# Designs tried in a protein design run: designed miniproteins, single chains, continued (5). Part 25

Each design is a single chain, and the fold is of that chain. pLDDT is the mean over its residues in the fold that is shown.

## One batch from the design tools (miniprotein)

Design m16900
Fold by ESMFold2-Fast:
Structure m16900 (fold): chain A 64 residues (1-64)
Amino acid sequence: MKIPEETRKRIKEALLDPETASLTLAELAEKLGVPQSTVLRFVEELLLEEPELFKKIAEVLKQL
């Protein structure tokens, strides 16, 4: 995979953080210093590999 492991970890952590989970894809990409296309691609991969993760994100967003 062309996305560095450290970058993947930071994106995953940001998606699970209620403060950053409420950001748009573009805002999240800018905050992390990565292209929006990189964030989108990783989110798509993560949804296919770990669908339960998106259930946790939805629960976090409901608690905001």
Scores: mean pLDDT 69

Design m16901
Fold by ESMFold2-Fast:
Structure m16901 (fold): chain A 74 residues (1-74)
Amino acid sequence: MEEKKEAFKKAGETIEKNRTPEIEKLLKEADAAAEAGDLEKAREYAEEALKKAGVPEEVRKTVVEAFREMEKKA
């Protein structure tokens, strides 16, 4: 649990430092998909935003795994 919080914090800090209009658009699309209940699409948009922001692969894997666990819980 703590490792996941740390990964989200690190990802957020990296996004904040490297935020571009493209990354912001992907984050908004992820938010919209999550609000619509489309967790799979939300995860895809979030993963793309993390990649474009330059978040390290290890941190991205932890964030994606956390999303998959939320999807599994319904």
Scores: mean pLDDT 76

Design m16902
Fold by ESMFold2-Fast:
Formats: C-alpha cells, structure tokens, sequence
Structure m16902 (fold): chain A 59 residues (1-59)
C-alpha cells in the first residue's frame, strides 16, 4: 500500500533528520524487498530517500 509506505518513509526521515538516507538503507531497515520496491517505482536504490517520498506523493 503506497499510503503505508509513504507514512513509513516520512517517519523514518523524521526520526533521522540529521542524516540523508538512500532508498536501499530505508528498505533494509524495514525488511522490504529492494528489488520489488525499486522496480515498482522506477527508482535507483542508491538515490536519496526523498526521491521515493516524492514518487509516492505523486502516485
């Protein structure tokens, strides 16, 4: 569910505001399948978590 994923991404970012995380690091911390996540949204796992948040907001 894109809504739940967005909530988790925002919460993770808010808990770690002083550090920029990659989509891969976020997925690993939550136990998500990086391959499925990046293919579903067409994103590079090495990109900043902000790219995932923006993609989900526009979904």
Amino acid sequence: DDEELLKKAIAFSQENPSKEYTIKEFAEHLGLDIEELTKRYGLDPEKSLEHLVIKLLNS
Scores: mean pLDDT 78

Design m16903
Fold by ESMFold2-Fast:
Structure m16903 (fold): chain A 70 residues (1-70)
Amino acid sequence: DLIEKLELLAKALEEAGKNEAAELVRKAAKALKEGDIEKAIEYLRKAKELTSGGAKEALEKLIKELEKKK
C-alpha cells in the first residue's frame, strides 16, 4: 500500500526533525487518496529536494512507482 508507505515515511521524517518534508509527504498521501497521482508526484519531488541519504532514495523509489501508474 503506497499510502501506508508514505504515512510511515512522513512519521520517520518528522521524528528526524524534517517537518517540512514530512508535511509534503502527507500532502502527497492525501492527493493519492483523492486520486490525483500527478499532484502526489509533485509533492514527493518537493519533499525529495529537502532530504538526503536513505530518505531521498525512498522518495525517488516512490516517485518511480507512482509514475508507472500514470
Scores: mean pLDDT 83

Design m16904
Fold by ESMFold2-Fast:
Structure m16904 (fold): chain A 77 residues (1-77)
Amino acid sequence: MVPEPPLSPEAERLVAEGERLFREGMEAAKAGRLDEAIELFERAAELYERAYELSGSLSAGVNAAMALMAAAVLRLE
């Protein structure tokens, strides 16, 4: 496995906030609050993208793409 480079404190904070928002988005979607879930996933994607820009972390970039896909899927419903 290729190790990820260490994150800066700012990038780590952005990833942690993104993870929280993504999790809240999943809970909102499960509860049928689709508009709230879409907003949460889009916010999570924004934070993951910023973390990727700061750190070059591939996992942050992948998580951003996954969050955007989750929001897009909900918009198609």
Scores: mean pLDDT 80

Design m16905
Fold by ESMFold2-Fast:
Structure m16905 (fold): chain A 66 residues (1-66)
Amino acid sequence: MSDQQKSTANKAAKTAIELGDKAGLSDDEKNKVAGQVAKTTLDQGLDEKQAEKLAKEKVEEAKKKK
């Protein structure tokens, strides 16, 4: 994996945690969403915009499934 791809994944994970916090997700839910976003970003080679969009979608999905 490239260092740039890891950086993108870490940034997306941080975005997911911040959005999850604002959405009222628990620490466990935030960590799970952040982990899923980071893994998908690395596995699919997503760019920053795609990874950010995924973070937003995963947080919204977690919020709706409560």
Scores: mean pLDDT 79

Design m16907
Fold by ESMFold2-Fast:
Structure m16907 (fold): chain A 67 residues (1-67)
Amino acid sequence: SPADEFVARVRAQGEAEGDYLIANRDKVVKELEDLAEKTPDKEKYKQLAENVRSSADYYEARRAAAA
């Protein structure tokens, strides 16, 4: 069904994004923290860095639980 195909596509995209975040967590977090030091919007970039870390941690924990 179209709904099942949509869910499968969203899930596949989410898993691919999860893989990317797990592989690149430290790099993305560092880039966002470096941006925070260079801008007046320090709090916004620090919050984004924490959100990236939390999202990567979530995907990593979910995969560990499934293994």
Scores: mean pLDDT 76

Design m16908
Fold by ESMFold2-Fast:
Structure m16908 (fold): chain A 87 residues (1-87)
Amino acid sequence: SAMDEIKVPEQFQDALDNVPDKAVEILAIYLEDEDQSVRESAAIVLGGLAKKGNLDAVEPLKKALQDEDESVREVAKVSLEVIEELK
């Protein structure tokens, strides 16, 4: 299912493969990217990490709620709502 599959840009994969312990920090940097599709992908991956229990992803997702692009904001909103429901 498209909604169940997290796609990451090649640049994310290189970073995650080399420093997995820094995944949230790297993805938070990509939320500042000039390319909306990169920011949306970063928000999707951060949402996945937060749902798996990595709460360090919550603050970058809250920042993504203020993004200029509606798709990025929607991804952040849905991810945060799901995390709240799990508590």
Scores: mean pLDDT 73

Design m16909
Fold by ESMFold2-Fast:
Parts: C-alpha cells; structure tokens; sequence
Structure m16909 (fold): chain A 71 residues (1-71)
C-alpha cells in the first residue's frame, strides 16, 4: 500500500540518522554500526541495527519517526 511505502521510506531515513548519530561513539569503541528499516504495517516501522556482532530490532510508530525527522 502507499501508506506502507511511506513507513518504509521513513524507517530507512530514521535508521540512517541513528547510524550517523552513534557512528562517532561506535568508532571510539572500535566497532562498526549499521542499520536498516522496513515497514511492519501502515503505522509501524521495524528498525534493524547492528553494533559489532550485536543485533537490535526495534518497533517504532510511524508518527514518532515523523516527529523526530521534522526537527
């Protein structure tokens, strides 16, 4: 759906911003940080973050991501 495409794009942008924000800290720890995002449904994003060998999955509401990215 169009709403699910919107959530996917928001999730990708949010993951990108989180990686950019935490990259200096990860580098000081000698670790790599990566991340991606996808839509779970029309209102919920799934973020998949990797810090070194650790995998972190987070479900985040679309509206929370929109508020974050509007700043």
Amino acid sequence: SEAQKEVTELAKEFAKKLVEYYKPLAEKLGLEITGTGEAVDDETALLKLRLGDELIDLKVPKEAIKRFLAK
Scores: mean pLDDT 85

Design m16910
Fold by ESMFold2-Fast:
Structure m16910 (fold): chain A 68 residues (1-68)
Amino acid sequence: LIEQLKDPDPAVRREAALALGESGDRAAIEPLIELLKDPSGRVRFAALVALGRIGGEAARAAMEAYLK
């Protein structure tokens, strides 16, 4: 799934992001933050949803660190 976040197909990246959000995989937090810069708005939205689902303080702190 994490490998699929770098897939050339935006549909594959979107599905992988959503699946990682459902699984709560913390290892996906940094790859999902990178995905927030994806050229596809649908993929960026999926990354935001996934980060919200993984949860909480850790995901938000990682997002804030990446943005600065």
Scores: mean pLDDT 73

Design m16911
Fold by ESMFold2-Fast:
Parts: C-alpha cells; structure tokens; sequence
Structure m16911 (fold): chain A 76 residues (1-76)
C-alpha cells in the first residue's frame, strides 16, 4: 500500500536529522512489521535499542518479532 511506503520514506529521511533517532527507528520497525517485513522490522528495533538501550517499546516489539521469526524458522 502506497501509504506505508510513503511513511517508510519519510521516517528514513527523519532518521538522518532527528533529535529522537531512536524513536524514528522504532516507528520504521512498526511500519515494516505491519507490512509483514519481520526481518527488516527486527533490524530497526535493534537500531532503536542501539541508540537508546532503555527504550522499552523497541525492546518489547523486538521480542514479539523474534518470537514470530522463531516460528517461521521451525517451518520447513
């Protein structure tokens, strides 16, 4: 859907210049998770935690995405 692709582009641009880069990385993870791009969502949640290790929302969503990816890894 074009709306999600536009949101991703805006968030990627904001990530380069935002004071709250950890929040922007988290929002990218959320949008990618909505698209079913779980591996990419994982990477942005990890980036959010690298920028702010205490950002509990990114940690919580990373755990959820890792559980989903674990289920797919067991499916042959």
Amino acid sequence: DGNLDEQIKRLEDLLKSSLYRHKVAYELGVVLEKQGKLEEAKEYYQLSLKLDPNYTLAKKNLQKVLEKLGKYSEAK
Scores: mean pLDDT 77

Design m16912
Fold by ESMFold2-Fast:
Structure m16912 (fold): chain A 74 residues (1-74)
Amino acid sequence: MKKLPSLEAARALLKLANENDVITREQLKEAFPELSDEEIDELLEMAGSRGGKIDPAKLIGVVLDAVGEELAPD
């Protein structure tokens, strides 16, 4: 996965990042039951996770990068 699957997923990821100090793989699976294990693993890799945990600031960066390309100024 090079982009988030939807804007709804982006919003949910931002909410998860705002509500948690550390995001785990299990929390991602619970928040996004529609995402496959492979898609969750790709998100973890993109956010630079170690030991299956993500810094919320890194996850926000990944979300903004994925959405920001859609909103890039011409």
Scores: mean pLDDT 66

Design m16913
Fold by ESMFold2-Fast:
Structure m16913 (fold): chain A 79 residues (1-79)
Amino acid sequence: MSEELREDIDAGVVMLKAAVEMVVARNSKPTKELIERLKKVADELEKAAERSTNPQTRAALKAMAEDVKKLAEELEKEL
């Protein structure tokens, strides 16, 4: 119970961090630093998905990681 709850909290924190970074990226000028921050958050989302035992949470984390990666690729083309 406490371990599963911690996994869900950790997943939620990573997803919230990713959402904030995506909002910052969409409202900022593209920079290498900003793109690297998005790539790092995408990696954190994928690692959280690997740790998650809940299939729905895992799918959500993977989907968000894909969205963050696509945003990073789009911004990198604008450099």
Scores: mean pLDDT 79

Design m16914
Fold by ESMFold2-Fast:
Structure m16914 (fold): chain A 66 residues (1-66)
Amino acid sequence: MTKITARGASPQGATAAALLLIGSGAEVKVEFGEPTVITAEGASEEGVKSAVDALRASGAEVEVEV
């Protein structure tokens, strides 16, 4: 299980990150808010990296817990 906490994420940025994780084969739950929390089960390392990179590119501050 991977937990991604993003501060300053837009809803569009959070949705894009969730779609990248789902595309990697993960089961994803998104809790929209400040911070936005994304929980992914079965995510690949590449999928998590892509999601984190997308969130950071949108200006969010991102923390990852595995």
Scores: mean pLDDT 81

Design m16915
Fold by ESMFold2-Fast:
Order: structure tokens, then C-alpha cells, then sequence
Structure m16915 (fold): chain A 74 residues (1-74)
């Protein structure tokens, strides 16, 4: 739904913001996982069309963003 997509976008923004603030290394597994998941969605669809991505890809992106946030909190 549009609500789920807006929640995902906010989660991605939060994860990206925290990772930058905490200066997480590109070698961090959480950063690498997030970049792979994000590229799988965003390289095929623009930011306005992420809802066209397969649900499994969106779920992987959500999980990767959540893991990145947890990594940034430490």
C-alpha cells in the first residue's frame, strides 16, 4: 500500500541519516547489505516508483534498513 511505501521511505531516510552521523565504514556488513538491497530496488525503479519492485525485494530492503539502524546505534 502507499502507507507501507511511505513507511519504508522514512525508514531508508532514517537508516541513511544515522549511518552518516555515526560515520559507519563501507566495510561494515550492515552498510554493504543495505547498499545491495537499495541498488536492487533503486537501479531498476526511480525513487517515485519503488512500489513497482517485487515485494521480496522491498522486504529485503526494509530488513537491511532496520539492521543498518541497529548497527548505527552501537
Amino acid sequence: SMEELEELKKLIEEATRLAKEKKLSDDNPAVQEFERAANRVFSRYGEDNIGKAPKEDLEELRKAAERLIEAAKK
Scores: mean pLDDT 82

Design m16916
Fold by ESMFold2-Fast:
Structure m16916 (fold): chain A 61 residues (1-61)
Amino acid sequence: GPSLDDLRLLLRVAISEAKAAPPSPELDTAIKAAENVLADPNATKEQLEAALKAIVEASKA
């Protein structure tokens, strides 16, 4: 699977893309959660993957 650095980079890109998308409550919630995970230098792979999945799912709403 991807490294921690790769997951952090993917999450930064996903947040940037989500911010460029039409606003929605689901996307706003996912972005804030993802930014909190990204701000934590000790964030686990599971937390980074969960945040990434949440943004992807919110983008479909």
Scores: mean pLDDT 84

Design m16917
Fold by ESMFold2-Fast:
Structure m16917 (fold): chain A 71 residues (1-71)
Amino acid sequence: MSDEQRALYEKAMALIEEAERLIEEGRYEEALKKLQEAQDYAVLLAIRGDIESAQEVGKRLRELAKRLGLI
């Protein structure tokens, strides 16, 4: 993993953790915004060739989206 790929992954995971906290607080609109930002980082990871990290981020995003009733 490159330093750039690592930074993108860590940013995506931090956004997911923020979204989880916002969901616990009932702040669903703010949580959705954080999940959308994390998805953008997952796309960047995939474009940069880090498919494994992109898939891991995407899996966690999908689980949280189900909790929000988005899918």
Scores: mean pLDDT 82

Design m16919
Fold by ESMFold2-Fast:
Structure m16919 (fold): chain A 55 residues (1-55)
Amino acid sequence: MKGYSKEEVKKAGKGAYDLAQALRAPEESINYAKKAAETGNQEDLDKAEKLLGVG
C-alpha cells in the first residue's frame, strides 16, 4: 500500500508500472510509475495512479 515507506512506494510503483503497461495507459502514467518504482517518491506514485484512473 502506498505512503507508508519509501520501499513500499517502490513496490507499489512497480505494480502500477506493470498495470499501466497491461492497460496500454498513457506514456506519462507509465513514466510516473517507473519513477516511483525507482525512487520511492509517493508523489510520482500518486500521479501514476491518478492517470491510470485507479486513485
Scores: mean pLDDT 74

Design m16921
Fold by ESMFold2-Fast:
Structure m16921 (fold): chain A 70 residues (1-70)
Amino acid sequence: MEKKKEKFEELKKRAEELVQQLRELGLDEAAEEVQKLIQEAEKNEDDLEKAIKLLEEGVRLGERAIAEAE
C-alpha cells in the first residue's frame, strides 16, 4: 500500500507541474483536461490502482500536448 501511495503522490506532483507548464505555454484547454484527471484521481484515492492510472493518463496527455505545441 505505501509504495502505491508514494507513486500516487509522485504522479500527482508531476501532473500538477504539467498543468503549470501548459498554462505558461497558453495551452489552457489541455491544462484543464490534466487538472480534471487529477481531480478524478483524488476522488478515487480509495482505489489507488485506478487513481494511479488516471494520473498516468494525465501525465501522458500533458506531455503529448507540450510536444505537439512546438
Scores: mean pLDDT 81

Design m16922
Fold by ESMFold2-Fast:
Structure m16922 (fold): chain A 64 residues (1-64)
Amino acid sequence: MSVEELRKRAEATIKAMEEALKTKDKTLMGIAIKEGEVLISELPEELKELRDKIEELLKQLRAA
């Protein structure tokens, strides 16, 4: 996967994670956690800002 494809996927995942936190839907939160965990393992150092944002959102989702 290219860096641009990973950036687009990370941005889409961040939006989905923020929506899951907003709605408090347990099913959406579970999906968002799984997608965020996969992306953290795949994101390169060039996309560290997006990785850090996903890690913060994962902490919030797991605490909810």
Scores: mean pLDDT 81

Design m16923
Fold by ESMFold2-Fast:
Structure m16923 (fold): chain A 66 residues (1-66)
Amino acid sequence: MKELLELFRELAVDKEGLEKVRKVLEELGIYPSSEEVTLENVLEAIDKALSDEEKAKELLERLKEL
């Protein structure tokens, strides 16, 4: 799962990358605790996804497509 965080780090270089990751998370039913698109809120949502092995794998595959 380090691969998922590493890929996210590369995508989170700018606001457009963060928005794309947020949209993928929302499509997977994983919502940040806040509506604000910040690095911290998106990381919190990713951490929730990582607690579910199937969601984490699906997220990784979708982020690779970005």
Scores: mean pLDDT 74

Design m16924
Fold by ESMFold2-Fast:
Order: structure tokens, then C-alpha cells, then sequence
Structure m16924 (fold): chain A 83 residues (1-83)
């Protein structure tokens, strides 16, 4: 879905600028449009991870993996949080 991809791209830009709370808001908006968009769940988990919100990061990565079991980044970071 085009709008969800646009919002995720804006979130990635905010993330790279260190604006993690803004990135989270944009990823949440993307997921409100397309809740099965694994990339948005992965990026949401990354933003929570950078903020030290590991419980929220874990939930987001688990959702990304439920949709896309081969997501290498989500697997790696989820294992890093759990250990």
C-alpha cells in the first residue's frame, strides 16, 4: 500500500536524524493503514530499541517475524534483547 510505504520512508528519515519518537509516530500511522507491513513493524522495533524501550521493541520485532519469518534484522535484535 503506497501510503503506508510513504509513511515508513518518512519514519526512516526521522530515525536517521535521531528523531526516534517522530519515527515511531510515522511507523504507527503506516501500521494503522497496513498492519501486515512487516518492514514497518521492524522499523518500529528499531526505534523503540534506540530509545531503550526493549519490551515494546520485542513486541514489534515479534510481529515483524510473525509476518516475515526470514527478517534477519528482527531476528538478530530480538535475540539481542532476550539475552
Amino acid sequence: MEKAKELTAKGQLAFHEGKYEEAIKLYEEALAIDPEYAEAWENLGMAYYELGKYEEAKEAFEKALAIDPENKRAKYLLEKIKK
Scores: mean pLDDT 84

Design m16925
Fold by ESMFold2-Fast:
Structure m16925 (fold): chain A 75 residues (1-75)
Amino acid sequence: DINDVVSEFAASVAPYVKTDEQKAELTKLANALLNGDEEKALEYAKKLASLVKDPKHAQEVLEKAKEAIEKIKKL
């Protein structure tokens, strides 16, 4: 179930993740989510959002990451 949450999250933000640096931060975020590491997941989510040029897309990345964290906390 954690794998499903993380996969759905990654798919939902994939259109905004285009550069090698963005992909590296998404990989770190996905691993933190899989490990249930809320603090690191939030840190990597903020870093990834900061690399997204469109402010609306940056906000979507951050909100989707927070939703994934909350879903995992309830498992």
Scores: mean pLDDT 85

Design m16926
Fold by ESMFold2-Fast:
Structure m16926 (fold): chain A 73 residues (1-73)
Amino acid sequence: MEEARRLAEEAVELGRRAAEAYAAGDLERAEELNRKALEALERAMSLLPPEEAERLRREALARMQRAVAEALA
């Protein structure tokens, strides 16, 4: 659980930073940070039972999507 939790926290944080970069017009950095966020999330999910992994994925993606929407407003 510790490793999965750390990776999920990292994924959400990277997603927020990606949204910030996107809002600033730095598309290359935004894409790189978003890719790292998704990789961290995927690794976190691989460490959890399917039910918990799905919940984690939904929550993390929702937070990342919210950050992008706010950056674009």
Scores: mean pLDDT 78

Design m16927
Fold by ESMFold2-Fast:
Parts: structure tokens; C-alpha cells; sequence
Structure m16927 (fold): chain A 71 residues (1-71)
């Protein structure tokens, strides 16, 4: 059953595209903070990371980029 591999590949492609877009946006908007978190992170963990990134980088905006869990 290659279903798990196909799903992981699809998520990997989506994550790679999102990461590439975030990197391009970082070059254009250096005042934004970007935080990379696994999809398994809770909403509380994501919110904490956003707040911490804004404070640490003194940025008005922070973006969470979700990445699939790596094997």
C-alpha cells in the first residue's frame, strides 16, 4: 500500500511550495517573522510561537509555516 507514501509526498510538495513562498516573502518583507512548526503542533503551541516570534524579532506580524512530520 503506497497510500501513506503518496499522502506524504503530497504534503511534502505542499510544504515545499509554502516554504518557498515564505522565503520569497521574507526577502520582500523582512519585517515579518516566520516560524516553522510541525503540523502536529497544537493551536496553543502555534499561538505561543507567533507571540514569541513577534516579541523576539520585534516584528508587527508573524506567520506560522506548517511542515509535515518527517519520518
Amino acid sequence: AAAGLAEANRKGEAAAKRIAEALEETKKNPDKAYVYLPESASEQQKQFAIDAAKEYYNAPEAVVVEVPALP
Scores: mean pLDDT 66

Design m16928
Fold by ESMFold2-Fast:
Structure m16928 (fold): chain A 71 residues (1-71)
Amino acid sequence: SSSKSAGVLLTAAGVQLIAAEVAKEMGDFENAKQAIEGALSLLETARQKDPSAKELIDKWIKRAEELLKEI
């Protein structure tokens, strides 16, 4: 099976968070929620693969949770 590095997962999570903000601005709360949930899943996996990046990843998780409260 192809494995993804923590850096690739973090980049993918960032793309999902941008997509969520765009969807929210367009009033597409269902797609915004789906993108946030996808980002949270990727961030949790990245944290497990690279514990040294935990502080940075925890900040991104907090941002995703804050964004979820806004929709």
Scores: mean pLDDT 83

Design m16929
Fold by ESMFold2-Fast:
Parts: C-alpha cells; sequence; structure tokens
Structure m16929 (fold): chain A 85 residues (1-85)
C-alpha cells in the first residue's frame, strides 16, 4: 500500500541520518561506531524483510529499533562534544 511504502521510506531516511552521524563519530569513537554499524545492519535486514513480506509489524519493529539507534547516537554525539574542549 502507499501508506506502507511511505513508512518504509521514512525508516530508510532515519537510517541514512544515523549512518551519517556514525561516520562523523568514527573519528572519536571507533569501537562504539563499529557496534553501531552492526546494529544498523540488523535494522536494515529487518527493513528489507518487512518490504519483501509486506509485514507491518516487522516494519514497526524496524522503526522502533531505528529510533533507539538515533537516541544512542545523539547521546554519543553529546559525549564527543564535551571531550573536544
Amino acid sequence: SEEFEKMLKNIRETIEHIEKDVKELEKYLPEESKKLRERIKKVKEKLKEAEKTKDMKLALEADMEAGILEMAVSVLKLEVEKKKK
């Protein structure tokens, strides 16, 4: 459905923003960035499965997991800002 496709697009955009932030964090926190990339990979796999099966529950789980990642990245960005000075 069009609503489902829009949801998948929004999740992809969230993941893209997270990947961009993780790339910036890699300079300061290489080990944490590696762990974040593993988590991103799992969310992408879940999103791909949701798209293939048209499973709304799986898409919602991917959305929730992407949101948790976005929060985790935001916390790490704040920690990096504190250490720069």
Scores: mean pLDDT 87

Design m16930
Fold by ESMFold2-Fast:
Structure m16930 (fold): chain A 120 residues (1-120)
Amino acid sequence: DILEELKKYYEKALEKAKEKKDKLSIGAANLALGKIYYELGKYEEAIKYYEEAIEAFKDTDKLNLGYAYLELGKVYYELGKYEEAIESYEKAIELLEEVDPDDPAVEEAKKLLEEAKKKL
């Protein structure tokens, strides 16, 4: 199972990153683990990993911070937490547009934001 192998890989990568106090690698491993738990339908665990990624990226990597908020918005949407999804998508758009307004993730986030707004 590719997801189980990827999970073990990123769990080990996260442990090593924490030992080295490497915030960028901590963020990247947590973002990857969040995506894996999302694909497994484990949404509460996905949220925890995305929140850890956001904490690691907030002062170090604006681009990956934006991606982490985009992924967090998707998991809130799946849980029917549309207000939280909207807030996360708005943060993603703000951050990603500051880095590169032509990033395809900006248009993805804008479409997902409008879909979440229709649910309210």
Scores: mean pLDDT 91

Design m16931
Fold by ESMFold2-Fast:
Structure m16931 (fold): chain A 144 residues (1-144)
Amino acid sequence: MLEEEKKKLEKAKKEGDEKALAESLLNIGNVYLKQGDLGKALQLIGEALDIYKKIGDEIGIALALMNYGDVYLKLGDYDTAEKLYEKALEILEKKLGEDHPLLADAYRNLGDVYEKKGDLERAKELYERAQEIYDKNRAKGHPG
């Protein structure tokens, strides 16, 4: 996967495909996030976010903000993670509607933040909202 994404990155750079470049940077950043290299993850996610902002890709912005939130959650900066997930959720709700599966992912991630902050009631509400969206999408034939 990482080698394939690096090849896509190289191709996107040569072709001047800014959207493909941002997608590859975000995917590589997510691989580093999963490996625990938070510094490289922040750098690559930030580069992807800057490109998504430049080209006006609001869904790309929201996805980059969610991955940024994941990094800050792992860093223990729960206040920054909360703000990033809330901003991503606002964008996704506006662009995709209230029941889209990506909103369930954002609600789950916010639930993780509140759980880490010790607000178990708020975490429960957010996890229940995520589950409601997942269940609704499974009933409609969308992946949860």
Scores: mean pLDDT 86

Design m16933
Fold by ESMFold2-Fast:
Structure m16933 (fold): chain A 80 residues (1-80)
Amino acid sequence: MEEAEKLYKKGIEARKKGDLEKSAEYFTQAGELYEKLNDYKKASEYFIQAARLYAELGDEEKALTYAEKAQKYFIKSKKP
C-alpha cells in the first residue's frame, strides 16, 4: 500500500516536471500494485490516469490497453 502511494506521488512529480513518459510509468506501476492487492477501485483510478498520459504521448495502443483495464476493474469494484 505505502509503496503504491509513493509511486503515485512520483508520478505526480514527473508530470509537474513535464516528463509525461515517466509519469505514465509510475501510474502504471501504482495501478499494478493495487491490482495485486485486489484494491480494484484504486487500480482502476491509476490505470485511467496512465491511459490519459499515454494518449497525450500519442501511444494509442497503451492508452486503449490501460483504459480497458481501468473499466474492467471499475466494474469489478462494484460487485460484492
Scores: mean pLDDT 82

Design m16934
Fold by ESMFold2-Fast:
Structure m16934 (fold): chain A 55 residues (1-55)
Amino acid sequence: MKSVEEILKESLKDLTPEDIEALYDEVLASRDFSPEERALLERLREHYIRLVEEA
């Protein structure tokens, strides 16, 4: 997996909000991220979960 953003975008189209939360949890647990990367991940997670739930 090259970019966290790419992983999230590709996975989100086939995932539910619950799956998105699980994916983020696994990604964060498996990697050592910078504070900036972690902030980006959290923003994307919240944004996409909200988007999927509202859809």
Scores: mean pLDDT 68

Design m16935
Fold by ESMFold2-Fast:
Structure m16935 (fold): chain A 78 residues (1-78)
Amino acid sequence: MEELRKEAEELTREGVRLAQEGKYEEAIEKFEEAKKLAEESGDKELEGESLGYLSQVYLKAGQTEKAQEYLEQAKELA
């Protein structure tokens, strides 16, 4: 369990860096992988954070519909 959480946190950090560099497609892949690990570990807080980052990166990529979908999913976890 703890190892999955650490890996999800590392993937989230990598995704944030990629998004800051404008590499939105690569950032999305990292955040989706982090979300999957958070789901497997049962960590709803990390899952919500991953959904929040997915919403932000999709918005920056101009995919407003996808961004809204992930934002609603994050709200449902809160």
Scores: mean pLDDT 82

